Designed miniproteins, single chains, continued (2). Designs and how they scored, part 60

Each design is a single chain, and the fold is of that chain. pLDDT is the mean over its residues in the fold that is shown.

## One batch from the design tools (miniprotein)

Design m6071
Fold by ESMFold2-Fast:
Structure m6071 (fold): chain A 78 residues (1-78)
Amino acid sequence: SKLLEAAEKMREKAEEAEGSKSGALYGLAGAAENAAKNNVSLEEAIEKLEEFYEENKPLLSEGAVAGVEEALRILKEA
């Protein structure tokens, strides 16, 4: 599953990161695994995360923004 592979890469990047970036990446890895279990497509997962990011960007810390952007990069490369 491309979503499960993306979740693994998100965890690897979370271990390399600190603070809210690490937290965001661990959280998004869990969300990607949940999406895979519910047969959500990679395309739908990307669209939902992009929508979340656009709606919530002003409320996110700098580290959380970096985490979301890294997760989107991982998903788009999957």
Scores: mean pLDDT 86

Design m6072
Fold by ESMFold2-Fast:
Structure m6072 (fold): chain A 65 residues (1-65)
Amino acid sequence: IEELIKEAEAFADALRDLALSLKEVTGTHPVTGKTLTVKRDSPENVEKEAEKQREELIKAIKEMA
């Protein structure tokens, strides 16, 4: 389960990095089926939304365990 959490964190980090380079990035985690969308309205908003999505994904993984 810890490995899935680590993968979820890496996935969210990758989406955040892509969103900083693009206006909008959407991805779906293959294990949890959760969809993460990050929109670049401002660098601060991208960071906050990425953190929120990361927490939600980790929570979903913990609930499955």
Scores: mean pLDDT 66

Design m6073
Fold by ESMFold2-Fast:
Structure m6073 (fold): chain A 97 residues (1-97)
Amino acid sequence: SQQAMVAQLQAYLARLQAIRARLQAGDYSSIPAGAQALLDVHDFLVNHFNAPTTRVLASMPTSQRTDDNIRQAMLAALDRAIATLRALLASMGATYT
């Protein structure tokens, strides 16, 4: 149902926002959690939405958790995924957290 879809998108959005906040604060231990969250969101969108909608999540950097360049790339990937989820929620008439 649309309501179940909205609830799942809201849950993913909250998860990505929490990880983004940790990573922005310098918690590099959040990088593996961020990579997994991005994969989970990508898989959900592939299974339930059009392939072009998920393309931004496929650009996720995943290889390290100590390099600041990887942190910056991960933050950018999280921001793109958050924007995608917000746009989907808005198109479904739902508010985002």
Scores: mean pLDDT 73

Design m6074
Fold by ESMFold2-Fast:
Structure m6074 (fold): chain A 57 residues (1-57)
Amino acid sequence: SLVVHITGAASIDEMAAASTAVAEALRKYRDKPLEEIQKAVNEAAAKHGATATVKEA
């Protein structure tokens, strides 16, 4: 299983937007290697001023 940590969002609204974008990226890239998933979720979170990291649970 994968664990995603989202940090750095300036507000609750930005965190909600980042979380939604990260969830969409995970859905789109779920069958890709971990490195590609990490890149996609970080790009999604960055659009909303946040950082996302992925690791094995």
Scores: mean pLDDT 81

Design m6075
Fold by ESMFold2-Fast:
Structure m6075 (fold): chain A 57 residues (1-57)
Amino acid sequence: SKEELVNLLKQKTNLSEGEAQTAIQIIGGDLNKILQAIDILEKEGPEAFSRYLSGLV
């Protein structure tokens, strides 16, 4: 569910509730893309994460 994916992002990152909700709204329910986004945020930081999300639009 959307709520479970938002919670996954919050557990693995320092994103706020609103930031996590926005990211899931952009990524959708694709777990592989969500896990890739988390990996990018953890390894490359917030700027790379934002660029990844922008590329999905």
Scores: mean pLDDT 79

Design m6076
Fold by ESMFold2-Fast:
Structure m6076 (fold): chain A 73 residues (1-73)
Amino acid sequence: GPPRVTTVTKKFEARATKDKASEEVHKLGEQLTQFVQEHRDWELVRLETSTEDAKGPDDESKVTVTLTLRRVE
């Protein structure tokens, strides 16, 4: 039969005030690296990023990274 295509989409979010931004970005990077390592045999077909700025001094900024991976079986 035709090859079976499996697609997985994973969304990662980091939320931080300005003083904690570096720590949360580092943690996000570790999560992304682990996910990619767990899917080494998969093709990266899409990478999307979005950012939402804090609306006030006590609010957090949000960064979202969405990865779409594909595997042909």
Scores: mean pLDDT 80

Design m6077
Fold by ESMFold2-Fast:
Structure m6077 (fold): chain A 90 residues (1-90)
Amino acid sequence: SAIEQEFAALLKELQDLLGRAYEAVKKANDEKALKELEEIAKQLDAKLNAFGAVMNDPAASDAEKQAALDAFKAEAKVLKKKIEEIIKKV
């Protein structure tokens, strides 16, 4: 579905960015930045679980699934900014 395709693209972008941030932080040996990335990864996991719960609910309407994607997109934007800020400071 279009929702699943857009979600997959956003998830890949976040995972790729997070991976680059982990590499940069490890090279810099910045323990504080590493802990910040670990917390962001936990937040992403929680948001993925919330989105998955709506998408896998047989009672959920298309409108509710779209709202869940829109919420994930908004949260993804916030997480991207946090990850980019970490990369800039190491």
Scores: mean pLDDT 87

Design m6078
Fold by ESMFold2-Fast:
Structure m6078 (fold): chain A 68 residues (1-68)
Amino acid sequence: SMEDKIERAWEYYSQGGETLSVEQAKEAGEALGISRAVMSEVMKELGVTGETVSREQFFEAMRRALKK
Protein backbone atom coordinates (compact mmCIF):
# COMPACT_ATOMS: atom_id res chain seq x y z
CA SER A 1 0.00 0.00 0.00
CA MET A 2 0.99 3.67 -0.16
CA GLU A 3 1.44 3.78 3.63
CA ASP A 4 3.74 0.73 3.49
CA LYS A 5 5.89 2.47 0.84
CA ILE A 6 6.16 5.62 3.00
CA GLU A 7 7.05 3.49 6.07
CA ARG A 8 9.78 1.61 4.13
CA ALA A 9 11.22 4.89 2.84
CA TRP A 10 11.33 6.25 6.41
CA GLU A 11 13.06 3.08 7.68
CA TYR A 12 15.64 3.15 4.87
CA TYR A 13 16.60 6.83 5.10
CA SER A 14 16.30 7.38 8.89
CA GLN A 15 18.17 4.14 9.82
CA GLY A 16 16.49 4.15 13.26
CA GLY A 17 16.92 7.90 13.73
CA GLU A 18 14.22 10.34 14.86
CA THR A 19 14.58 12.81 11.95
CA LEU A 20 15.59 13.10 8.30
CA SER A 21 17.54 15.92 6.70
CA VAL A 22 15.61 17.93 4.08
CA GLU A 23 17.93 16.36 1.45
CA GLN A 24 17.15 12.80 2.69
CA ALA A 25 13.41 13.62 2.57
CA LYS A 26 13.75 14.78 -1.06
CA GLU A 27 15.69 11.61 -1.97
CA ALA A 28 12.98 9.47 -0.30
CA GLY A 29 10.35 11.36 -2.32
CA GLU A 30 12.22 10.69 -5.58
CA ALA A 31 12.33 6.96 -4.72
CA LEU A 32 8.49 7.05 -4.68
CA GLY A 33 8.17 9.10 -7.90
CA ILE A 34 7.84 12.57 -6.32
CA SER A 35 9.91 15.39 -7.81
CA ARG A 36 12.28 17.35 -5.57
CA ALA A 37 10.33 20.55 -6.40
CA VAL A 38 7.03 19.03 -5.18
CA MET A 39 8.67 17.75 -1.97
CA SER A 40 10.16 21.22 -1.34
CA GLU A 41 6.70 22.79 -1.80
CA VAL A 42 4.80 20.42 0.53
CA MET A 43 7.53 20.63 3.20
CA LYS A 44 7.28 24.45 3.14
CA GLU A 45 3.46 24.15 3.47
CA LEU A 46 4.06 22.02 6.61
CA GLY A 47 6.39 24.61 8.16
CA VAL A 48 9.69 22.80 7.51
CA THR A 49 12.09 25.77 7.45
CA GLY A 50 15.17 24.18 9.10
CA GLU A 51 17.52 21.36 8.03
CA THR A 52 15.57 18.52 9.72
CA VAL A 53 12.22 16.84 9.09
CA SER A 54 10.36 14.92 11.83
CA ARG A 55 8.69 11.56 11.21
CA GLU A 56 5.23 13.21 11.44
CA GLN A 57 6.21 15.96 8.96
CA PHE A 58 7.72 13.39 6.56
CA PHE A 59 4.62 11.17 6.52
CA GLU A 60 2.28 14.15 6.02
CA ALA A 61 4.52 15.59 3.24
CA MET A 62 4.55 12.21 1.45
CA ARG A 63 0.77 11.81 1.75
CA ARG A 64 0.18 15.30 0.30
CA ALA A 65 2.73 14.86 -2.51
CA LEU A 66 1.41 11.42 -3.54
CA LYS A 67 -2.17 12.80 -3.65
CA LYS A 68 -1.06 15.46 -6.20
Scores: mean pLDDT 83

Design m6079
Fold by ESMFold2-Fast:
Structure m6079 (fold): chain A 66 residues (1-66)
Amino acid sequence: MSAFQQALEDLLKNGLVPESELSEEERALAREIVARYGSGDIADLSAAIADLPRRVQRYVAQLWLG
């Protein structure tokens, strides 16, 4: 299962990630990744987040969904 698919499942099961669980740098990184994926600069979102902490992976999924 891909890192992004696992993040989506974690999000659906456990709800939204509180921003207080993330540093400002982690939130900024997640927003940049989502923006770059949306613009086509990142082709594989799962690969882009695979080495990040699970909380950041879930936040990327959260931002992408809404």
Scores: mean pLDDT 81

Design m6080
Fold by ESMFold2-Fast:
Structure m6080 (fold): chain A 88 residues (1-88)
Amino acid sequence: VASEATINELKKKFEREKKSDDFIAVFLAAAALLGTLCDAGKYDEAENLLKSTKGKIPSSMYKRLQKALNVCKSGGTLKEIEAVVFPK
């Protein structure tokens, strides 16, 4: 389970990246935070995170985060979530 300190650091990183025009940096920060929130069982915060990325990343990346959240909420493992976020 992720520590509160880890979650807070990832939240700060995500907020910094959101201020940039680098959608890849926004996506990577969002993906890391989403996976950590899911591991901690914080699904409401994960849903709010996903909503906050709308318009900041391409639709394809947004759909990948949406699928990751759905896998998490359905009881999927962290490995299954990672496979959806970072398809091979």
Scores: mean pLDDT 77

Design m6081
Fold by ESMFold2-Fast:
Structure m6081 (fold): chain A 84 residues (1-84)
Amino acid sequence: SALERALATVRAFADRLIATIEDPALAARMREVVDRVLALLRAGDVEGALQLFRDAIAAETDPAARRALERIAVMAHVLYGEGL
């Protein structure tokens, strides 16, 4: 489906950004956030997914990880706005 293809695109983009994070615990935390966001988007809970991104970005103290989460959130917004 178009939704599953878009979710796979977000995951692939997120995986590439997370791979640049040297701290394995930080990388694992980011993967958990992405997994939860994608699960909410697949369930149609767009508001929950956006709130989860906002909360994760606000709680993140590492600048590189925060920037990566922001980029992933923008990608998800673009794909949603283009008819997910």
Scores: mean pLDDT 82

Design m6082
Fold by ESMFold2-Fast:
Structure m6082 (fold): chain A 66 residues (1-66)
Amino acid sequence: SKEEEFIRALMEELGLSEAQAKQALDILKKLRNEDESTKIQALMEELGLSRDQALKAVELYNKYFG
């Protein structure tokens, strides 16, 4: 599924655990209609991602689901 591919991409490209990758998916699904800066801030605050990791996660989400 696209969700499984996205989770794997986060684990492989950003070094996230499976649990962190699943949480990132849930956060980005919830914030689907928000702007990019809001999504980046949420990933940084809720998962402790760096800004670069958060931006890459948003880009990957848009690739699989945008």
Scores: mean pLDDT 89

Design m6083
Fold by ESMFold2-Fast:
Structure m6083 (fold): chain A 87 residues (1-87)
Amino acid sequence: FTERTPEQLARAAETLRLAARRLEGRDPETAAALREAAAEVEAAARAGDSEAGLRALARLGGRLAAQPEDVQALAHQALEAAAAEVA
């Protein structure tokens, strides 16, 4: 894997937090999952551990696969946007 900067991981976390706020009223469980992933990515950024940040995004992807299709589409867009910040 290519090294990711703490700034890229911080932007990915912010993208996930914004998506969580948009989903809060529609699917609180998915919003909570996005917030948890954002916190893990931020912690990885502070620790300088790019691998941990990427693993947090991968774990979020697995959790989103279990959600209803309409919620999954919106959350998947957020995950893709966050992943693009660290690509």
Scores: mean pLDDT 73

Design m6084
Fold by ESMFold2-Fast:
Structure m6084 (fold): chain A 65 residues (1-65)
Amino acid sequence: SLEEEIERGVLEITAATFLVLAEKGYLSPEVKEHAERILDAVQNGDLETARAEYKKLMEILKKER
């Protein structure tokens, strides 16, 4: 569906952004790990795994506040 395609695109762009920020040292290595997992899941068409990894990434960011 269009909604799923938009969701995949948003997850991909968001994860790629977090990956770049983590590689530049602005975010923790744990954020990089989960961002890479989101990108892998999106590439494999596994939207359920991408959602789960995104949720984990957001929980890490909450703890680092």
Scores: mean pLDDT 85

Design m6085
Fold by ESMFold2-Fast:
Structure m6085 (fold): chain A 55 residues (1-55)
Amino acid sequence: MEQQIAELFRQTAEGDEEAARQLAALLSQRGHDITPEQVRALAAGARESRAEAAA
């Protein structure tokens, strides 16, 4: 289960809109209130942080 969430998060970071929707739907089924846009924003933030750490 965590592996699937991690994979969808990575695909969302690459700009996959369908992955963002699937991840949001999966989290919604578990009682989390999150939108695909929020998932994309979190993925973009994580990507930026890793780029800054690598510099």
Scores: mean pLDDT 72

Design m6086
Fold by ESMFold2-Fast:
Order: structure tokens, then C-alpha cells, then sequence
Structure m6086 (fold): chain A 50 residues (1-50)
């Protein structure tokens, strides 16, 4: 479920809905690729740790 993925990743990554949507769109709605990209963004910007 796309909405479930968006909600879950917003909660996990602290990214806003539009950013998660953009990641999905850029990865052709491939959940696994979007997951990898979201993790890269979180690590790069330290969003998982203040």
C-alpha cells in the first residue's frame, strides 16, 4: 500500500510527505529503491539524529 509506505517513512525518516512522494516518483514507485534512497537522504543530512 503506497499510503502506508509514505506514512511509515515519514515517521521513520522525519521527511515530509512531499519529499517521500518525490522519492517514490523518482524511483518509479519501486518501494525497495525508494527505501534505499530515503535511507541515503537520512544519513546524509543526519535526520535520524539531531
Amino acid sequence: DLDKFIDEYMKKTKLDRSTVQSILDSNNYDIEKAKIEAERIVRRYGLDRP
Scores: mean pLDDT 73

Design m6087
Fold by ESMFold2-Fast:
Structure m6087 (fold): chain A 94 residues (1-94)
Amino acid sequence: SSELEKIIKELEELRKKLEEILNSPDASSGRNIGEGLHLLGQMATLLSKVDPEKAKEIGEKLEESRSLSTEEQLKTLKEVLEEVKEAIKKIKEE
């Protein structure tokens, strides 16, 4: 499906941007944490079109992270990124 291919492409582009942020020497900065959370929010919105249950889980984790310390937010970014990568793999294998 052309729509599914477009969603996968957009998810892969957002994933790549987030990985670049998390691999930067200032990954734990408030600016980079904020950008990472924003990118994951965009990925959750795209995922809601193909895997609404997974998108809901991701969205809930992101909302919960807003009250956490910068260190815990960075841990959430890394954890949720791995979950998104697994979701992308699953979608691509279907």
Scores: mean pLDDT 83

Design m6088
Fold by ESMFold2-Fast:
Structure m6088 (fold): chain A 73 residues (1-73)
Amino acid sequence: SLEASPERVAEEARRLTADYSKEEIAALIEYLEALIAALRERLAASTDPAERARLERAIENLEAALEALREKL
């Protein structure tokens, strides 16, 4: 949800991927890195304050998940 904190997103990422192989974690990391890059490009082009706020929150949450997954490698 939009209410999810980065800390909760990181913890959920750890729980949901507990049984993932290193190869599966690596693939998920690549996917999330691509998604974050796309969202950053959209943020750079956006002038709508509401859209910018949503994108910034989404990026922050995804970066928290990404760091949690990198810790598993």
Scores: mean pLDDT 87

Design m6089
Fold by ESMFold2-Fast:
Structure m6089 (fold): chain A 60 residues (1-60)
Amino acid sequence: SHMEELRRQQRRQELREKAKEFAKNSDLDDKTIDSVIRALQDALDLTPEEVEELRELLKK
């Protein structure tokens, strides 16, 4: 369980950094953000929790 928790934390950190970089380089509206998140969810098998975290980061 600890090992899985660490792997999830690392994955979330990487996604947060990528999302912040995306937000800096793009003026994304809510519709575009949702589309990007859906594409990432499909490609990376994101959990619903990770999807919500990315959505919040991209909207900021």
Scores: mean pLDDT 71

Design m6090
Fold by ESMFold2-Fast:
Structure m6090 (fold): chain A 97 residues (1-97)
Amino acid sequence: SMAAARQQRLNAKVQALLDEIRKERLEQYTKNLSDEEKKIVEEAIDYILEAQRNIETDPEKAREYIEKARKLVEKLKDSPVYKQLQAEIDRLEARLE
């Protein structure tokens, strides 16, 4: 149907937009980090984006991704990006309250 084809095109555009957001956030957070810290930040941002995607449609899945992101970010507690990532996760968690 035309509706199904339109939904597929919208899904592709949403994925492209999410990829750009991920890239922009990685560039912002990783500017002065070690390679190991960059890897942790990349994984944490991926979980944050997945939580954000699921927050309205699957709140329980969003909570699981938030928990995974928090566990990764705790490894960065001595990093300059720690407070920014924690604040972003806290804002997502507040949307589930």
Scores: mean pLDDT 80

Design m6091
Fold by ESMFold2-Fast:
Structure m6091 (fold): chain A 53 residues (1-53)
Amino acid sequence: KKEIREKLSPEERAYRLARKRDFLRAMGIDVTDEEIENLDDSELARLAEELAK
């Protein structure tokens, strides 16, 4: 019932990185692209909830 496809095109990888960067920039967080690549979705959700308070 569960199949995970982790094959992303280079365009999708670049797009996701840019979206994470824009999101963190909107929150006033200055991070490197390497740090953004190491952030999981749970950390991003946590930061979004903190901002929404």
Scores: mean pLDDT 64

Design m6092
Fold by ESMFold2-Fast:
Structure m6092 (fold): chain A 108 residues (1-108)
Amino acid sequence: MAEEYLRRAEELLRRAEEALRALEEGDLEKAMEIAGAKTEDEVYREVARLALEAIALAHNAQRLADLGEGDEEVRRRAGEVSERAAEVLARAMERAKEAVEFEVEVLV
C-alpha cells in the first residue's frame, strides 16, 4: 500500500512538473493538455491541484512506512516527492494569483 501511494504521488508530481515547465516555456496549449485544464486560467489551478495531491499521497506513503508498511527507501522517495511538489505548488500558486489580479484589473 505505501508503494502504491508513492507510485501515484510520483506520477502526479511528474505530470505537475511537465505542465509547469510547458507554462514556463510559454506553451499554454501543451500545459493545459498535461494538467487537464479546460481554459488558460484553470491551468495554474490544475497544476497546483496535482502538486497538492502528490504531497498528500507522499505523506500517506511516509505514514504507512512509519507504521512498518514500508522501508527507508519509501521514506526517502516520499520526502523527495513532497519537496519537489511543494516547489511546484508554490510556483503554480504565485502564477495563479497573478492571473486573478490581471482579471480583476481588466474587469474594472
Scores: mean pLDDT 77

Design m6093
Fold by ESMFold2-Fast:
Structure m6093 (fold): chain A 79 residues (1-79)
Amino acid sequence: SAAEELLAEVEKTLPLSELQREYILALLNRDWERAAELLSELFGIPLATARELLEATADLAAHDALLARVAEELRKRAE
């Protein structure tokens, strides 16, 4: 799928844990419920907060900004 192809491109530049892969894949598939669960687990925030954040970022521009922030945070955690 297009989402899986994009995830493979991300993994070429940044090695990801299984949880991080699932999170990015959920975002790319717009599976907001799954993405909220994984965001809660990855960043140690309440599930309700994670759901609210993802709802707020439903439009493309906000979603792209969220993905950029997630990529930066994952990069820092890997280093």
Scores: mean pLDDT 70

Design m6094
Fold by ESMFold2-Fast:
Parts: C-alpha cells; sequence; structure tokens
Structure m6094 (fold): chain A 61 residues (1-61)
C-alpha cells in the first residue's frame, strides 16, 4: 500500500539523517520529493527501494 511505502521511506531517511545531520535539508527535500512521487504515481516497492538507494548514494558521496 502507499502508506506502507511511505513508512518505509520515512524510516530509511530518518536513519540517513542520523548519519548525516549536516545534510538534513537536502535529505528532507529528497524525502519530500519521493513521498510526492508515491502519492501521484503507483510506484512498486522495487521502484521505491531504487529511489532510496540512489538518494543514499548521493548523500554518502
Amino acid sequence: SKEELKKYVEEKFKELKKEYPEKEQIIDRMKENLLKLIDENDLSEEEVETYVNIAEQEVRE
């Protein structure tokens, strides 16, 4: 469901913000963009996981 996907995204980005507190603003923007994509599109679990992985890689480097 969309609510389960949103919960997954919230938890993943919460952990990312703990690891990179100095990047909180960019992480929050990425999270907001992904949550909007979930609301506006019927994204699969695999698609959401892919977006999260890309965001994590961008933040880490």
Scores: mean pLDDT 83

Design m6095
Fold by ESMFold2-Fast:
Structure m6095 (fold): chain A 112 residues (1-112)
Amino acid sequence: SLDELVEQVRNILDKLIPKLPPEIAEALRQVTDEEIRRAVYLALTDPEGALEKAVAALKSDDPRLQAKGIVIMAALLIVNPELAKPVLEEMAKSPDPVVQRVARLLLEILDE
């Protein structure tokens, strides 16, 4: 169900929060279940558009936009891991320390 997918995304976010910069971690704590539902719906209905939006948001200097990118990427990992995994593997090589850290943490969760 959609609510089960929302819970799975929330579980990923809870694992990420203690390992991220304080400003991004706080923005993730403020993410609502309704925002997660919207991210899951976007990942299900437009996975490539969701991926483009997530990558653009993660490259932003705004921690609230970075948090939004993390939520969309976590949703994509649950609903379309074959699309998300190659992009995360490339992002894990990024010179941007936030992009690199987020990608590496999400890949570690996938391998659990």
Scores: mean pLDDT 88

Design m6096
Fold by ESMFold2-Fast:
Structure m6096 (fold): chain A 90 residues (1-90)
Amino acid sequence: MNEEKLKKFLEEIEKYEEEGLLKLLLESIIKQAELLKERGIELSEVQKKILEYAKKKLEELKKNGIEDPDTPLTKKIYEELKKAEEEKKK
């Protein structure tokens, strides 16, 4: 239940990381949570955990001034692109 919702959220994070859209996802989550608070709606425990993760990750990205997320997945994508360019020059 609560664990299943968190698992689905983490699976969505992986997909957004692959597309370089992690910032967009994190900003969307934070905006939706603030909207709920403005309406006087209390967040569930799962929603609070998701919000904490989103805020922490977004602050990390902002602190580093990186447009793309600083994750192993995005780094691997950039490494593969560089390798493909080197092969094309041979």
Scores: mean pLDDT 65

Design m6097
Fold by ESMFold2-Fast:
Structure m6097 (fold): chain A 91 residues (1-91)
Amino acid sequence: AAERAVEAANEAALKAVTHAEDVPRAIGAGLRAVGGAIGALLYAKKGDYKKAGEEAYEAARGAEEAGRVSGADTSREAEELREAARELEEK
């Protein structure tokens, strides 16, 4: 779940940066998504699945923002991050 969240966040960030006219703004949103996904992975490794889930939800919000600021369709990546968050919270 957490490793899949990092992959989805990276895909959202890449889509945003490659689609965006305002590349610095797209990078900022993408870093928010990736940072949340890395946080989810680190908390999951520590066994703190509640915080891991919260970080994965934050990554999903970052992916949605990346789509909005770039015009890229990041809906799939955001949903994959929400799915990862649900899986982490159920542990």
Scores: mean pLDDT 79

Design m6098
Fold by ESMFold2-Fast:
Structure m6098 (fold): chain A 101 residues (1-101)
Amino acid sequence: GASTLERAKALVDQLSKETDEEKRKQLVDEFLSLIPQLSAEELEELALYIIKQLIKETDEAVRKDLAALHEAVLAQLRKQDPFRAEVLDGLLRIALAVNKL
């Protein structure tokens, strides 16, 4: 079957396409349940994947949900590698600034 990382990426993709608020909440809850199972390397890859989706996202509600997912990934990564988490937080700030231009 799909790895935990592949499942998490699929949930990010589904969230980016979901217009129903209740379904988005279910996708967010499922995503958050997977985070504690990921290694630092997998969390870094997932954080970068979310940043790529944020750069493309035009819907403000979806953008807010994606930013919250990224923050949750960084919170988990900080427990394993605080320096990498800081670098990825910087990349998120750049992505959010570009998306507002």
Scores: mean pLDDT 83

Design m6099
Fold by ESMFold2-Fast:
Structure m6099 (fold): chain A 125 residues (1-125)
Amino acid sequence: MSPAERLREVAEEIAAEVAAAAPDSLEIELVFVESPDGRTFVAYILARDKATGRVLTTGRIYLQVGDRVGAVFDNPELDVRYATRSADATPSATVVADSLDSPEFKQLVIDLFLQSVARALEATG
């Protein structure tokens, strides 16, 4: 399986579990991007409010050939104990793993994204 195909498979599994746990008012979307050098693959996961069309929160699941796999969430209030610093030094919750095949990685990404969704809903109410 190619890195892009593997990332898509794992991201679709994560999005399905997030969608099952998220409120029915939200749409969970995936957007896939490959870097121009073919070395970085990214799956953006977005929680969109169906009523307003607004994106409430986003996460990124990334795979770098030869380097790392991880996820980054657009919520600086998430517990950074589960995170390493991102390469851009932006304060965000990040998760790093040796492989997309890690069940712990998948579960941490699901839990952190659902926490991000919950905090975004609190901030808008």
Scores: mean pLDDT 68

Design m6100
Fold by ESMFold2-Fast:
Structure m6100 (fold): chain A 82 residues (1-82)
Amino acid sequence: SMKKKLEEEIKELMARAQEVAQKAYKKYSEFSPEKQEKVLELLKEMDRLVEEIGENWEDEEKVRELLRKLEEKIEELEELVK
């Protein structure tokens, strides 16, 4: 079902978000002040997107759009923490 596939995508993306956040926190003190600010901004935005996905879960189309935004933020953070 479409909803089952969406739930799978949410779980995978949430796991990826947790992994990159953990990596960011572990490396945080090694980053420049500018990079630290960008990391915190991305983490805050990711948290807000996760909350909004939960608030709108019955709206599949809106959840899909929020997941795309979350994936973009995860990718940005992954690049910063390399």
Scores: mean pLDDT 86

Design m6101
Fold by ESMFold2-Fast:
Structure m6101 (fold): chain A 97 residues (1-97)
Amino acid sequence: SELEELKEELLELIEELEELLKKSNLSEEEKEKFLKRLEELKEKVEKAETKEELKEVIEELIELTMELLKHVSKEHILEVIGLLLRLIGLQFDLELL
């Protein structure tokens, strides 16, 4: 279903965000706090039964990705921007379901 496809894409984007987080300039303590928020969002995606629940996850992932953008080197800026654009695209797709 379209909902299941969106869930799979969101889980993949969360995993990519976790890898970018590991490469960021954040302290280990800040990375652990960020990772905890990503794990909570991953559980929310897996349990989601409605598009409205996934919309809330996408909105929080966009905010987290924008925050991460402040803490990455020039070499990783384009990867973070690419992830942000993919999240915005998924939000657009979700509104058209």
Scores: mean pLDDT 85

Design m6102
Fold by ESMFold2-Fast:
Structure m6102 (fold): chain A 71 residues (1-71)
Amino acid sequence: MKKATIKVLDHVGPIDVVELEVEGKKYRANIIGRLGPGVYLVHDVDTGEDYEVKVLSVSGPGVYEGEILKK
């Protein structure tokens, strides 16, 4: 599983707009659903691919550490 940093950039109604940082690369994505406790469905806005992301800890306001479960 790959480590990810999740930064919340904005809110558009029920959708959180986030930046994912994975292996030093930054991706823009939307949190489009919740799959379970701390597990979110995230939509990559550039590729159109969906990822499952597990949030492990809170690093600061709107900043979370997590991991990619599925690409």
Scores: mean pLDDT 76

Design m6103
Fold by ESMFold2-Fast:
Structure m6103 (fold): chain A 58 residues (1-58)
Amino acid sequence: MLSEEQIKEAEDLAVRAVILAGQGRLDEAERDVARAKELGDFESAEGGRRGALQAYEA
């Protein structure tokens, strides 16, 4: 089970990935999603990836 600190960090990374993707900064968004996955929060990582795709396509 992840610590609350790790979950918060992964959630913050997922949110930042969406913002970066909306700005066209896809490489940076992908790095943040990868970091969230590396922390073990796969749900936040998947949410960030999906949100980033939607933001980029908007």
Scores: mean pLDDT 78

Design m6104
Fold by ESMFold2-Fast:
Structure m6104 (fold): chain A 86 residues (1-86)
Amino acid sequence: SHLDRLNELAKRGSSLNKEGGEKVRDLMLELLERLQELARRLGIVGEPGMTLEEFLERLEAADPEAVNALIEELEKGIEEIEAEEE
């Protein structure tokens, strides 16, 4: 699932030094903002008590290509940060 992918990417960020971890955190926050913008454009509203997993599933049902592209962009950004750290 995309939530499993995001959790894996967050764990990779936690394995980096302070500077790398801060860059990954900033990329994760940007992804969340872009996902919320996508939801607004698609007319998807979060329900009280909705989990991030349920929110992502609704976005994937509406526009799977856009959700996948955003997560792939985050993954590429993290790969670039990891390459710079080593």
Scores: mean pLDDT 78

Design m6105
Fold by ESMFold2-Fast:
Structure m6105 (fold): chain A 66 residues (1-66)
Amino acid sequence: SIPKNITYSSFPSDISPSGIVYIGIPDVEKPKGLIILTFEKNTSPIEIANKIIPFLKQGYNVVAFE
């Protein structure tokens, strides 16, 4: 299952081909910055989460979309 600090939201299709955006927020007082990732539209949620997790551990906000 996807970790609790990763959420996903539906957006209009004009923003993302799949209409899904993943948002990761690190468990830190002050994030170091923002990382933006892009994925193929049929990438699994767990595979996307696994790519986000290392950046969260380093203290970055992450936005990912297909």
Scores: mean pLDDT 72

Design m6106
Fold by ESMFold2-Fast:
Structure m6106 (fold): chain A 91 residues (1-91)
Amino acid sequence: MAKELKERIEEARKRIETLTHPGKEEALKLIKEAEEYLKQGDLEKAQSYLTAAESLIRASERADESPKGSIDYEIAEAMIRITLSVAKLYE
């Protein structure tokens, strides 16, 4: 429902504020797209962009917590790239 999507968007924005990884800028763009589709009443697209943003936030959090050059950092970077590629398909 639109109310739950709005609450998830607000939570995602708070999480983005704690990130230091560059992926936070891409996450903000996905959140903005989710907000625009939610305002248009396109709940399906709004949910898709929000889910992509949440995935990117999780991957960015993992990258921030992982030592640079570790396999965990490389996996997080790969997840970020995959999430951005999927988001591109909805444009």
Scores: mean pLDDT 73

